Designed miniproteins, single chains, continued (2). Designs and how they scored, part 25

Each design is a single chain, and the fold is of that chain. pLDDT is the mean over its residues in the fold that is shown.

## One batch from the design tools (miniprotein)

Design m4836
Fold by ESMFold2-Fast:
Structure m4836 (fold): chain A 68 residues (1-68)
Amino acid sequence: TPSIEENFELMKEKAKRYLELNPDVPEDVKKLLEDIVNSKTIEEFIKYVRKMIDEHPEVMVQVGGVPP
């Protein structure tokens, strides 16, 4: 299991890549992904990831599936 710090950095990278590959995502999805990418603390990161899981679980699954 990745550490919290490794998961934080890896998820931000995957979210950034997902935005590059899917520029036509809805504005609310784009805003949440940008918030994840720009999160400065683990608390902010968890907050935005949780919101993404709640509001757009299908997108979150796709982001998690982005290869390294």
Scores: mean pLDDT 78

Design m4837
Fold by ESMFold2-Fast:
Structure m4837 (fold): chain A 58 residues (1-58)
Amino acid sequence: DTQQQYQIMLDIVQKMINNESFTVSDSTIAQIGRIVYSIAPNQSYDYNQIINILNQRI
């Protein structure tokens, strides 16, 4: 279910913000960034910062 996948991805971003450890593929990283901006634009997420942080963890 696509909607459920988006919820999972958003949860991953929340864990990232809380400085929790996790691993994600490059494809998922890019998709998370796009989805977060679409679903939660008011969170002031920076797409490039999200990708950069995720890449450093992975």
Scores: mean pLDDT 56

Design m4838
Fold by ESMFold2-Fast:
Formats: structure tokens, sequence, C-alpha cells
Structure m4838 (fold): chain A 76 residues (1-76)
């Protein structure tokens, strides 16, 4: 499922951020994953993730990961 792949990607990135000692970025990524999980569709999930991560050092990496996860999920 596309939305599930997005949530998984964000949770993985949050774990990486936390392992690097960046707890604030990890919490922000976890909130983005929760918002994506509660969204009605993939488009809404992506919009909520962009809004939550705006200005974060991980914004570009997270959005790139989300796009890759979406493409991979669509190929299944």
Amino acid sequence: MEKEAIVRTLQGQADVARSQGDEETAKRLERAAELASKSKNVEEAIEKVKEELEGSPREETALSGVKSARVQAEQR
C-alpha cells in the first residue's frame, strides 16, 4: 500500500535521526509519519508531510524517500 510505504519510510528516517542524536528532527519525522497514516489518500499524506517538515534539515531527504517509496509501492 502506497500510504503504508510512506509511513514506513518516515519512521525509518526518524530512527536514523534519533541514532545520530537529533531527537527534535526524529520527533518531527514521527509526527509526519502519524499525519501520513491518518490521511485519506497518498496526495494528502504527501502534502501533510511537506507542511510538517518545512524548514527541517531532513525535508529534502524525507520527501525524496517518500517519492521513492510511492514508486516502489505502485510497482507491486
Scores: mean pLDDT 72

Design m4839
Fold by ESMFold2-Fast:
Structure m4839 (fold): chain A 94 residues (1-94)
Amino acid sequence: MEERVRELLEEYQEKTGGSEEMRELLLETLLLFGELAKLPLETVLDLVEAMIKAINGEEIDEEALLKLGEEHREAMEKAVAEVLPKAEEAYAKK
């Protein structure tokens, strides 16, 4: 994620000569959303593994998969509720 974020910021700077303030705001917002994206990563990988097994015709425990999704969905919703207001405040702070 960081390499892609740097590439986008470099492209922004090169193409627009953009303001330092806007570049910093974009960086801060992207880093906040990057941290949020990391939180469900293990759950997403577990779900992808289960889907691959299902596609290959292997049996999966549907109840265990549903419980895993519910538990981690609550954690993700909580993280979004905390991060989103900070990102909105950063945009409004200008």
Scores: mean pLDDT 58

Design m4840
Fold by ESMFold2-Fast:
Structure m4840 (fold): chain A 106 residues (1-106)
Amino acid sequence: MKLELAMEALELVHEAALLAIKTMEGPPQETIDRIYELAERAYKAGLEAARKKGDKKAILEIEIKLGMVHLLIGVLSLLRDKFGESETPEEVEELLKKAEELLKKI
């Protein structure tokens, strides 16, 4: 249960970052910070749970997904610097909120 919730939360954060890039502008710094914080929380919880199970595949998937989110955070920062700041899309906010609710259950 904890592993599945953490992996789902990390996937929701990844989807939120991908949707934010589609604006071709940067979201507020607070949104980028939330993406980073939620990804880190999901990563730590998921990695702990996967290690307790000896699940090497889950460990690898969690490491790769965190790397993807970090890359997307870099892209969002570049969009913000080059093309300016926009409001956080409602769909991005909803995905981040769902990730927060999953992480509260861990």
Scores: mean pLDDT 89

Design m4841
Fold by ESMFold2-Fast:
Structure m4841 (fold): chain A 121 residues (1-121)
Amino acid sequence: DPLEEELRALFEAVAARHGIPQADRDRLLSLIPYLRRPTPEQFVELANLLDLVAAKHGIKLDPFPELIGKKVNPSFLARRLVLNFLAAMADVPLTPELKEAILNGDYETVLARLRAALAAR
């Protein structure tokens, strides 16, 4: 799956940027197979893990209101949370265009911004 391979590479790159220990990296990578069709339990585990990893490494995740909007399916929320986490970890500013891409699950637009930010190091 090309998307899973890109997400794996981005998790590895942001983890390297922040000096994230192998145990936390392994936990993040274990979430990739579930991002497309998480169960409610997997969604809660994913959300909590992303928040804990970010907080542990001094990164504040500031979800915008639309990210946690009412009546959103957990599968869509999981994708939005991961993209928001990756943007924060890569220090990519959340422009209106990037927020819209995250809300729409436009992985290509978000991944292009993340790749550009990580290449600038």
Scores: mean pLDDT 72

Design m4842
Fold by ESMFold2-Fast:
Structure m4842 (fold): chain A 108 residues (1-108)
Amino acid sequence: SEAQGQRTLELARERDHKEIQALVTLVAQAMGRTDLAKPMSYEEGLKVLRELAREAVENPELAQRIIDAMRATSPEGARLARDFEGVIGGERTRLEHERAKLQAELAA
């Protein structure tokens, strides 16, 4: 049972890595960032994805163009576009929280 649990976690991790790689590749292509459309580790992929999401948060018009371009590629591209919208939303929430915390600390 423990060995089966380890295999299940490994398969989930490999699946997550593939999903992150696919998402980073398609977003990078939609942004014209072909330098980022390359194989990378799970950790590198998460870092790059967050950096791309941050750029999208700072530029809503760019974000919409990326999402529209991804949706236009294929049904899988449309699914990945929803995943990227989720990542953008998460990064926006995180930045708002950090800005609120900084404002509170500066007001004290």
Scores: mean pLDDT 80

Design m4843
Fold by ESMFold2-Fast:
Structure m4843 (fold): chain A 73 residues (1-73)
Amino acid sequence: SAEAERQAAIEEEGAKKGQEAAAKVKAMKTLEEQLEFIKSLLEEMHEAYLKDEDKGKVLKTGVQGAMDVLRAR
């Protein structure tokens, strides 16, 4: 159904965003750079949630990917 296709697309985009965010954070050498990037991503997520909940959900997965790298060192 259209609903299932939409949910699958959100999950796929979220997974991709999480991987991209994690890769960017891993490439950063300082904690300051990592925190600034995560802060920017959180602000983007907040802005997205104000207009489109689905876009906000995709970016939330992105933030989680970045945070997982930071928590793992």
Scores: mean pLDDT 82

Design m4844
Fold by ESMFold2-Fast:
Structure m4844 (fold): chain A 88 residues (1-88)
Amino acid sequence: MAGAGSAVGRGVKTPEQLREGALKHAREMGGEPLAAGGIVRSDGTGSAGMTVRYEGEEAARISQKGAELGVKEAGGEVLDTRASAGED
């Protein structure tokens, strides 16, 4: 279960991939996508012309925490949990 690939796990993930993890986690819990109208795939392939975004502060927090969990669960550290520097 635990491996030695810690550096790759935390360094390779982008803010977008971290958000994908958050959305997948929410769906795994039997919920709906937190982003209104958009869905991100686990392979990183999105629908052309469609973007996933957070709806409301609560959804944004859940998405951020889900992204953090994805990084920590992989045995790494949180590096980028947001898409922007907290601007939009």
Scores: mean pLDDT 42

Design m4845
Fold by ESMFold2-Fast:
Structure m4845 (fold): chain A 69 residues (1-69)
Amino acid sequence: SSELRQYIRELTKQVFLTLGQTTDLWIQLRQLRKQGADDSKIKAVEQQIKDTQQQAQSLIAQGNQQVAA
């Protein structure tokens, strides 16, 4: 349906935004490691990466369930 297509389009947009954020965090993590930053700063960015990856997986699972239903 057109309503389902619009819903999937919006979820896809959110997934791409979240993946973009994850990429930026990976670049930041690489720079922090290269600069010998404190473990606390490194762990904070690693946690943010984990959180954004989990958010992306949740959005993908939501879309898959809606299509399967």
Scores: mean pLDDT 83

Design m4846
Fold by ESMFold2-Fast:
Structure m4846 (fold): chain A 88 residues (1-88)
Amino acid sequence: SALEKARELAEEVVKVLNDGVAKAKATPDPKEALKVAREAALKAQGLMAEMRPLVDSLPDEEREELAKFIEPAAQALEDLIAELEAKV
C-alpha cells in the first residue's frame, strides 16, 4: 500500500538522519564533521522528495503522523549543522 511504502521510506529517512548525526559527532575536525552532516541532510532531502508523491496521496492524519515521525531526527541534524557552522 502507499502508506506502507511511505512508512518504509520514512524509516530510511530517519535512519539516514540519525546515522549522519552519529557519524558527524564521531568526526573530531569540525570542518569534516560539517561535510558529513551536510551530506546526510542532502541524502535525506532526496529520499523525502521521492516520498512526496506517496505522502501527498495519503489522508491528512497519516501525513501528519509521518511528519511527526521524521521531524525530531531532522531537527537534531539541523541543530548539529548550526552548531558546527558556528565553529568553522
Scores: mean pLDDT 89

Design m4847
Fold by ESMFold2-Fast:
Structure m4847 (fold): chain A 60 residues (1-60)
Amino acid sequence: SEIKEKLLAYSKNTSEEEFKKDLLDDLKTKFNASEEELEEFGKLSIEEQIELFVKKWEEY
């Protein structure tokens, strides 16, 4: 998955805090994620966040 490769590269070149913030912002603005969904996502590891974001992106 091209998006997974890009997210992995970005996670290595930025802080964990900035990376998580950027993914949470995308989930909220692009996927209309609920406050509960955002809170649960924020508790995940970087690797788990990448996996779920890729699934969300591919599911539409």
Scores: mean pLDDT 79

Design m4848
Fold by ESMFold2-Fast:
Structure m4848 (fold): chain A 88 residues (1-88)
Amino acid sequence: MSEQQEAIKKGEEAIEELRRMRKRLEELGEYPWAREAARDTERRIEELRKKLEETKSDPSKWQELKKLAEEALEYVRRLEELIASLLG
């Protein structure tokens, strides 16, 4: 039970971080790379939302949700580094 609850929480946190990043990328929409990254971010949000709902229905899927959430958080971190390097 604990592991499934932690995976759900991490998935929800990853979705929130991706939504924040999507908003930031939309503000940079004049740049083609930012539009591409915004589309990738939206795809990852939908993937995570689907897996999160699947895990709520079938808690045994928590490992898959945890992996997707960790991959999404790593993606956000890399985008933050990219934005800082290109705009700083």
Scores: mean pLDDT 84

Design m4849
Fold by ESMFold2-Fast:
Structure m4849 (fold): chain A 77 residues (1-77)
Amino acid sequence: SMSDEQRLLELLKELESIFKEYISVAKTQEQWDKGKKLVGQIQNLGQQLQDGADIKKVIEQLEKIKEQLKKLLEEAK
């Protein structure tokens, strides 16, 4: 079974992969700004984890960001 720490690392790798694809297809300032906003949310969650936030709650929020990023990717294609 995957530990919470292993799931977090896997999820961050998935997010990096999807974001790299998004950067390759994004064409407009609005698309770039939406991508930057999601990166800022990921960075904020990383800070919350360093400050003692529950890893399971951080994973839940990152899963939501992943779904948002996937939607932006499909809309940008």
Scores: mean pLDDT 86

Design m4850
Fold by ESMFold2-Fast:
Structure m4850 (fold): chain A 86 residues (1-86)
Amino acid sequence: MLTEEFKAELDAAVYLIAASVELNIARRLIKSGAPLEQVKEEIERAREFVDKALEYAKKANNPSLIKGAEALRQEVDELEKEAEKL
């Protein structure tokens, strides 16, 4: 049976993948000249997923997942700043 910690690790990993996908979509939308509103929606989804990934990574007490979530949060912040300049 899955333990609480193992479930938290799985949730963190799933949200990290989801955040990475949304960030990649947002970057592609910027390159294709998509409407800023659509770009911002994808960035907001990525931020939500990163925040959840970090929460679950901390619950799992997994340093690698915590670092991964923090790195993605920085990428979200940087992409948001890039989008604001468009």
Scores: mean pLDDT 85

Design m4851
Fold by ESMFold2-Fast:
Structure m4851 (fold): chain A 72 residues (1-72)
Amino acid sequence: MAEAPELDEDGLLVREFAKAWKLVEEGKMTRLEALKKAIDEVSKRFGLPKDTVLEKALELGLISEEEYEELK
């Protein structure tokens, strides 16, 4: 009972954020830099506005409301 979860957009978004979190955990970049990079990558690949990607990430629980305000 979930056709929507098969969308490549959600799967790629989760994957890009997982990659970004690895870089943050390794101390190679800050959380905000990693978030910006993940959002830009997803936006570029799907041709979506960055704001749309940010809203999706917030809905999926990948970012906090405070991070959403900082990144928009």
Scores: mean pLDDT 73

Design m4852
Fold by ESMFold2-Fast:
Order: sequence, then structure tokens, then C-alpha cells
Structure m4852 (fold): chain A 70 residues (1-70)
Amino acid sequence: MEELRELAEELERLAEELKKAGYYDLAFKLLAVASEIKSLIEHNQLTPENARELLEEARRVIEEGKRALG
């Protein structure tokens, strides 16, 4: 749970940097993943299965965002 919260915050921070650099579509992609993580946590709908899937997806889109920024 804590790892997913940290990743959601990382996604939001990276998305702001991407928006400032003009990568709006990519920023939206990161924000969508962060929003899904936060929604599942907020509504107590986080399961071990969807947590693992979201963890893998979050890591993937974070790396994509970092590559775009250089």
C-alpha cells in the first residue's frame, strides 16, 4: 500500500514536469494511473492482484516519462 501511494505521488510529480516540457499526452497517461491507484486506495477496493498490476504499470509509465525528459 505505502509503495503504491509513493508511486502515485511520483507519477503526479513527473506529470507536472512533463506538462511544463509540453508532453501533455504522456502527462495525462501518468495522471490516469495515479488517479486509479488513489481511487482504489480511497474506496478500500485495493486487492493484492490489482495492486501488483498497478505497481508494474506505474513503474513502466514512470520510466517512459523519465526517458521523455532526458
Scores: mean pLDDT 82

Design m4853
Fold by ESMFold2-Fast:
Structure m4853 (fold): chain A 65 residues (1-65)
Amino acid sequence: LTPEQEDEIALALVEIVYGIAVAEKDYKSGVEFARRVLERLQERFDLSPETLAEAEKIIADLEKK
């Protein structure tokens, strides 16, 4: 995988978790799961600061609900 592909995969996975949380209206579990996914991705991939910032914004939107 290229760094660009790793960034794309990371955002896609966080967005999928966001979508599931919104559909289920389980925002607390969604935030916990999204943060866990992001932690695992950071351990395996060299994610860009921009990608990390965007992922954090998605998670923060769930936290506000």
Scores: mean pLDDT 83

Design m4854
Fold by ESMFold2-Fast:
Structure m4854 (fold): chain A 76 residues (1-76)
Amino acid sequence: TIEEVEEQVRKILEENGLSDLAEEVVEVVRKVMEGEISLDEGEKRIITILLNSGKVSLLEAFEIAAKIIKVVEEAL
């Protein structure tokens, strides 16, 4: 369910000290799951959100975004 995906995404962000970004990232995840945007567009938006936080490196942003998108893809 969308709720189960949202919970997994929040957990990934929490484990990386990014809980303050949860609502913004979950909004992107919801748009992907509802078919409003592609998986590729969703991943790009999540990377941008993570990088704009100033809390993670470029590599970390790519790794975290990829992990989140994998959870979303497996639920589609």
Scores: mean pLDDT 87

Design m4855
Fold by ESMFold2-Fast:
Structure m4855 (fold): chain A 115 residues (1-115)
Amino acid sequence: MEKEEVVKKVKEITDNTLKKIKDIFNSRKSELSDEQKEKVEIFITTMQKLNDELINAVKTKSPEETIKILDRLSGIALMQLAMLSTYDPELANQMNEVWQSGMLEIYKLLEEELK
C-alpha cells in the first residue's frame, strides 16, 4: 500500500474513534458530575494528542517503529481509561471498547505493510 493511503486510512480510523468517544461523552454528560466531566475532557484531549503523534509516526517512521509507538500510545490510553473507571466503570468500558476496536484496525493495517 502507498504510504499516503496508509496515512489516510489511519486518519479516518482515528477521527472515527475520537468521534464515537465524544458521542458517548455527550450522551452521558447530563449524568456526570463536574469533576467526572473534567476527567473525561482530559482523557479526550490526551487521545487527540496521541492520535496526532500516531499520524505523525505513520508519516515519518517505518511500519515497525510505528507499531512500537502504537503499543506505547495504547498503554497510555489504557492507563487513562483505568483511572476513568474509578469514577464511572460503565463509561470507561464503553470508551475502551471503541478505542481498542480502532487501535486493532490500525495494528492490522500496519502489520500488513510489514509483509
Scores: mean pLDDT 82

Design m4856
Fold by ESMFold2-Fast:
Structure m4856 (fold): chain A 94 residues (1-94)
Amino acid sequence: TEEAREEMEKFAEEQLEKVEKEAEKASSGDPVDAALTTLKAIGEAVKAMEEKAKELTEKDPSAAEAAEEVLRKGIEEFDRLAAEAIRRMGRALR
């Protein structure tokens, strides 16, 4: 349902904000530790989103496609953030 898509999208936005806040807190420290902290936060966010998608699908099987689509888009965004963290770490090690 559209309602399940909106709930999943809102949850994804909340997870993205959490990752951004953790990355910002870590940015004042060692660049390698900052990158590792960001990657850990991304891993936790992806797991939370996978669990949320499963919860929504268990409550309403018709929501599966919408939840999976939002989950996929969220993972693509987190992959982008992870790549950026790795690039920043690589620059700091030079």
Scores: mean pLDDT 81

Design m4857
Fold by ESMFold2-Fast:
Structure m4857 (fold): chain A 93 residues (1-93)
Amino acid sequence: EEGVKLLKEAIDAILSDNEQKAAEIRRKAEEMGHTEAAAAIDSLMVMKGLIDNGDLDKAREVLEEAISRLSPEIAKLVQEAFDKLIAERKKKE
């Protein structure tokens, strides 16, 4: 699915700390009608900012709100990306 492919590309950009690329992929997903993928990317970008700032409880709240509104396939990708963001933060501690 094209939307899933765009979400995976955005996750790679977010994990690489390339916020501008993630934002461009989000815009492309929205323009192409992949609104669920675009919403997932927006939520992941918010979660990354909160994680980087140490606001882990707020990041988990955003995750729970996002996955409750997403299809199981997209929710799984978002959860896996969140787990990777947490792991990367712990490696830098």
Scores: mean pLDDT 84

Design m4858
Fold by ESMFold2-Fast:
Structure m4858 (fold): chain A 115 residues (1-115)
Amino acid sequence: SEREKKHQYAVESFKKALERLLETLERRGALAPDSLRELLERIESLVEEVIKAMGFSEEYKEELKKLLEEFKARLEELQAAAPELVEWSEEEINEMIEEFADEFTTEYVKKLEEE
């Protein structure tokens, strides 16, 4: 259905946004625990808002949860391997969340244009 297709587009768009966010974090260095916690809480909140807005089926909710868990695991691996941890300001975290949201929106709109 069209609704299921839009749910697939949302999952794929989140995956791309998370991959690009991870690339940025790998470049900037592993986050200190407090900065990492704040970033993850903000991303989880944004994902939950999209789930509610789109009325996701359980299958797509599980796919999004899996993407978040994989993202968390990769960040924890970066943190464990890092010789130094970086603290981010509230402003830097806000900027990163805005870039993540913009990336999601851009990818999602692009997929919708193909309908």
Scores: mean pLDDT 78

Design m4859
Fold by ESMFold2-Fast:
Structure m4859 (fold): chain A 95 residues (1-95)
Amino acid sequence: SLAEKGEEYAEKGRKAAEEGKGLEGGLYAAIGGGYAAEAAERGEDPEKAGRAGELAAEAGRLAALAAKNGKEAAAGAAGAIAGIGAAFQAGDKKG
């Protein structure tokens, strides 16, 4: 599912960030957030979409903290914003 892909990419982003790969972590977090947002928009499994969004937001935050320059920090921030947006949208569909 799209939510499962979002979670998979968010997890890749988190691992990359933990290894000090801020740019790679941020890009994976953004991809994960994008999948989570699409899952939330389609209304497929709001619980899984929300979880994927939260994981993408955390991965993006960690990537921004691991960033060595402004470009890496921007990628991490973009991932965090995408994840937050997805989680919010999924929560709205839960009620």
Scores: mean pLDDT 79

Design m4860
Fold by ESMFold2-Fast:
Structure m4860 (fold): chain A 68 residues (1-68)
Amino acid sequence: IEEEVKKKIEELTGIKAEMDSNLRLDLGLTDSDVVYLLKSLGVEVSRATASRLRTVKDVVEYIKKEKE
């Protein structure tokens, strides 16, 4: 799942994502982009929840929690 998230971010942004990359500051993703990213990986998320995800690691952990 970590590699799938990183690959999807790289496809969307053209920037190589690391687990500690900040979604907004390093990768330029908006809250709407984070919603789209999660939806593209099969996870539905509210904008409010997406706004609380800060790093690639937070996205990965959220997906793992939702798919458990």
Scores: mean pLDDT 79

Design m4861
Fold by ESMFold2-Fast:
Structure m4861 (fold): chain A 89 residues (1-89)
Amino acid sequence: TRGRVAELLRELFEELLREQLVGEGLARLIEAARAAGLEVEVKVEKSKEVKYDSMGVKYSNIETVTVTFRLDGEVVYEYRESFAENLEP
């Protein structure tokens, strides 16, 4: 039961990552997990990175998402991923 839920979540995450649908798919997965009786904790950390090189200034927005899924207070699955978006000047 609990192990099967964690396995389904893992399979869904792997498929979403492959399709590059993590942002939208992650939100839907969280909704589905909560509807199934799981407690979901979401932490989002945002930062900006600036690099200088011979080609000029490069900007990146970095967003790190950590999602913890719990069933009856026990952690069944944890997802953490960082997304970098390169900004053109």
Scores: mean pLDDT 65

Design m4862
Fold by ESMFold2-Fast:
Structure m4862 (fold): chain A 80 residues (1-80)
Amino acid sequence: EEELKKRYQRVNEEADRLVALIDAGRLDEAMERLKEIYKENFEEALLVGRRVADRLIAQGRTDEAEKVREFIEKLEKEKK
């Protein structure tokens, strides 16, 4: 359970970084960073991407959240 809490904190921190890039108009850079996380840890990348999408929705940025979800689906399809 403590390991899950630490993982959750790391996922949230990484999602914050990606959202900050998107806020700066650097969506492509955020997607490239997410792809690098995917190469290192597939499951963690999915959690980060979902957290980014959730935060974008909370900010009313639904179109950008959908782009993040589509990117995750593409990565998942390439894996499977």
Scores: mean pLDDT 78

Design m4863
Fold by ESMFold2-Fast:
Structure m4863 (fold): chain A 97 residues (1-97)
Amino acid sequence: MKIFDDVVSTLQDVRDGTVSDPRVVAKEGTDGDNLVYVLYNPTDEVIDTTLYLPSGVGSTAKVTDLLTGRQSTVPVVDGQVDVTLGPNQILMVEVKR
């Protein structure tokens, strides 16, 4: 495991209100010019949540399921990204700045 090359080493606690559902555990970090968010659902239920992004980000976010490696692209609308987290799912959300 490369601790210094791992985006996880940059992850910090998000500011209050960064996700709409308080059950979601969220961390923020950077990968070059990209903002990176890691979202974790610790519950056995599906959670629909909104991620609130800072101003000046791009119009699309790349979402990666860290357990399966599946990727999707979601729109950023008014600085917001809507994501669905399955039970115990971990998502990485990347947006260009």
Scores: mean pLDDT 76

Design m4864
Fold by ESMFold2-Fast:
Structure m4864 (fold): chain A 89 residues (1-89)
Amino acid sequence: MEKKIEIKANDTLKNVIDKIKKALNVPYFSSYYDENKTIKDYIKENGLEGLKKILESMIPSEYPNAKVEDVKYDEKKDKVIFTLKYDPL
């Protein structure tokens, strides 16, 4: 199964986590994050590859084969788009 997730570059990591949680239909989501950092801050510090790794680290352990793929930055809209791929439980 796969779902496309679209986030604004100035969105907080918390908002992205909430979108992943909703996409996976998981009532509980445990992760470590800095609530004041934006996605753009993470991209600036770690690049798109680093953002991919951070997002994958926040996927619940119930989805061990879940992956973040196709991470793209749309400069015109100042948005990041990625595909969440996972096996349904």
Scores: mean pLDDT 71

Design m4865
Fold by ESMFold2-Fast:
Structure m4865 (fold): chain A 76 residues (1-76)
Amino acid sequence: MKEEEIKKKLEEIEREEEELKREIRELEERIRELEERIKAGDRSALPELRELIARKIGLEIRLIGLELEKELLEKQ
C-alpha cells in the first residue's frame, strides 16, 4: 500500500473516532437525563434508557474496531 493511502486511511479513521466519541458523549448526557427521570419514579423512561445504552455499546464496539484498524495500518 502507498504511504499516501495509509496516511489518508489513518486520517479517515481519526475523523470517525472523533465523531464516535462525540456521539458517545451525547448519548451519555441523554442516558443521565433518563436515569434522573427513573430515579424520580418515571419508569416509562426505562425502554428508552435501554435503547440508548444498547446504542452506546454499539458505538463503543465500533470505536474499538477503528482503534484496531489504526494499529494494523500503522504496522504497514
Scores: mean pLDDT 83

Design m4866
Fold by ESMFold2-Fast:
Structure m4866 (fold): chain A 63 residues (1-63)
Amino acid sequence: ELYEKAIEAIKAGNYDEAARYVAELVRQNTERGPVNTFAPETLKKLAEIGKVIIDRDEAEAAA
């Protein structure tokens, strides 16, 4: 749920909102236990969020 909201916010250009969802996701995961509970899929989702942010940031830097 937070992952989907973060991705949608990034695609809409709402990086501020996306950052809040990502921070909340990381906070909940840290407080509730190890990242490895849902292991490969959780790590893949976080990696994809990071990639989308990097791609957008590079596009703006190039413009």
Scores: mean pLDDT 63

Design m4867
Fold by ESMFold2-Fast:
Structure m4867 (fold): chain A 66 residues (1-66)
Amino acid sequence: SALEEEVRRLIEELERLLEVAPEEYKPQIKKVIEGLRKALESKDEVVMRVAIREGRELIEEVKKKL
């Protein structure tokens, strides 16, 4: 599904971001990656949409600090 593809894309983007992010963001990035993986396992559209929103918001926040 498009939601599952977006969740996988965000996991990959967050894993790349983890390599360059300031140390203070690394725990939150790891937590959000884990949340996205759990959302993907659930296959629940509501859970996946929430995880996608949280992943996107964190990516935008961290990129502003790079």
Scores: mean pLDDT 88

Design m4868
Fold by ESMFold2-Fast:
Structure m4868 (fold): chain A 88 residues (1-88)
Amino acid sequence: SKEKAEKKYQKGLKFEKEGKYEEAILRYMEALELDPSHKEAKSNLLKLINEHYVGTPKEQLLKAVDGLVNEDEKYGGDFLFYKTVLES
């Protein structure tokens, strides 16, 4: 729902302010999974991956999530979904 997406976006903002950029990226991706039209989550996600990783947005996202995926359960189809959202 849009309400759940907004909560994820707000958590992302908090992690970003704390310098926890990988956690912020994860929360912005979760917001976009719940609401792909969330402009602020998409803008902040693209900003962070562009500032901290090199390459195309897809390559930057792959580099960002790789660290998180190694710590927790792997995002099954979610990575493909996030790549598709960034293409749009």
Scores: mean pLDDT 70

Design m4869
Fold by ESMFold2-Fast:
Structure m4869 (fold): chain A 99 residues (1-99)
Amino acid sequence: MVFAELVEELAARDPALLERLRELAEQYENTTDEKKKVELTLEFYKLVVEAMREAGVPEEVLEKLIEEVRKLLEEAKKLGADEILIEALEELLKLLEEV
């Protein structure tokens, strides 16, 4: 996934972003509330998308990422995945399309 490589590159450029992502990961590990886990996941994606926008990620990379998320969302819906996962993917797609 292009996303993982981008996150690693962005974190290397911004130590503050790395710290925020770490804090969200720790909160995710320590929570037992499924809704809170979804909120933390969305906040994680929001921070990454914000960093991508600031870094001036090429349109081609952004378009490919949007296409991958659209395919994942469509597959999740076809498989009858958890509503929480579907909502998280829909929110991620909206954030990416607004970059």
Scores: mean pLDDT 70

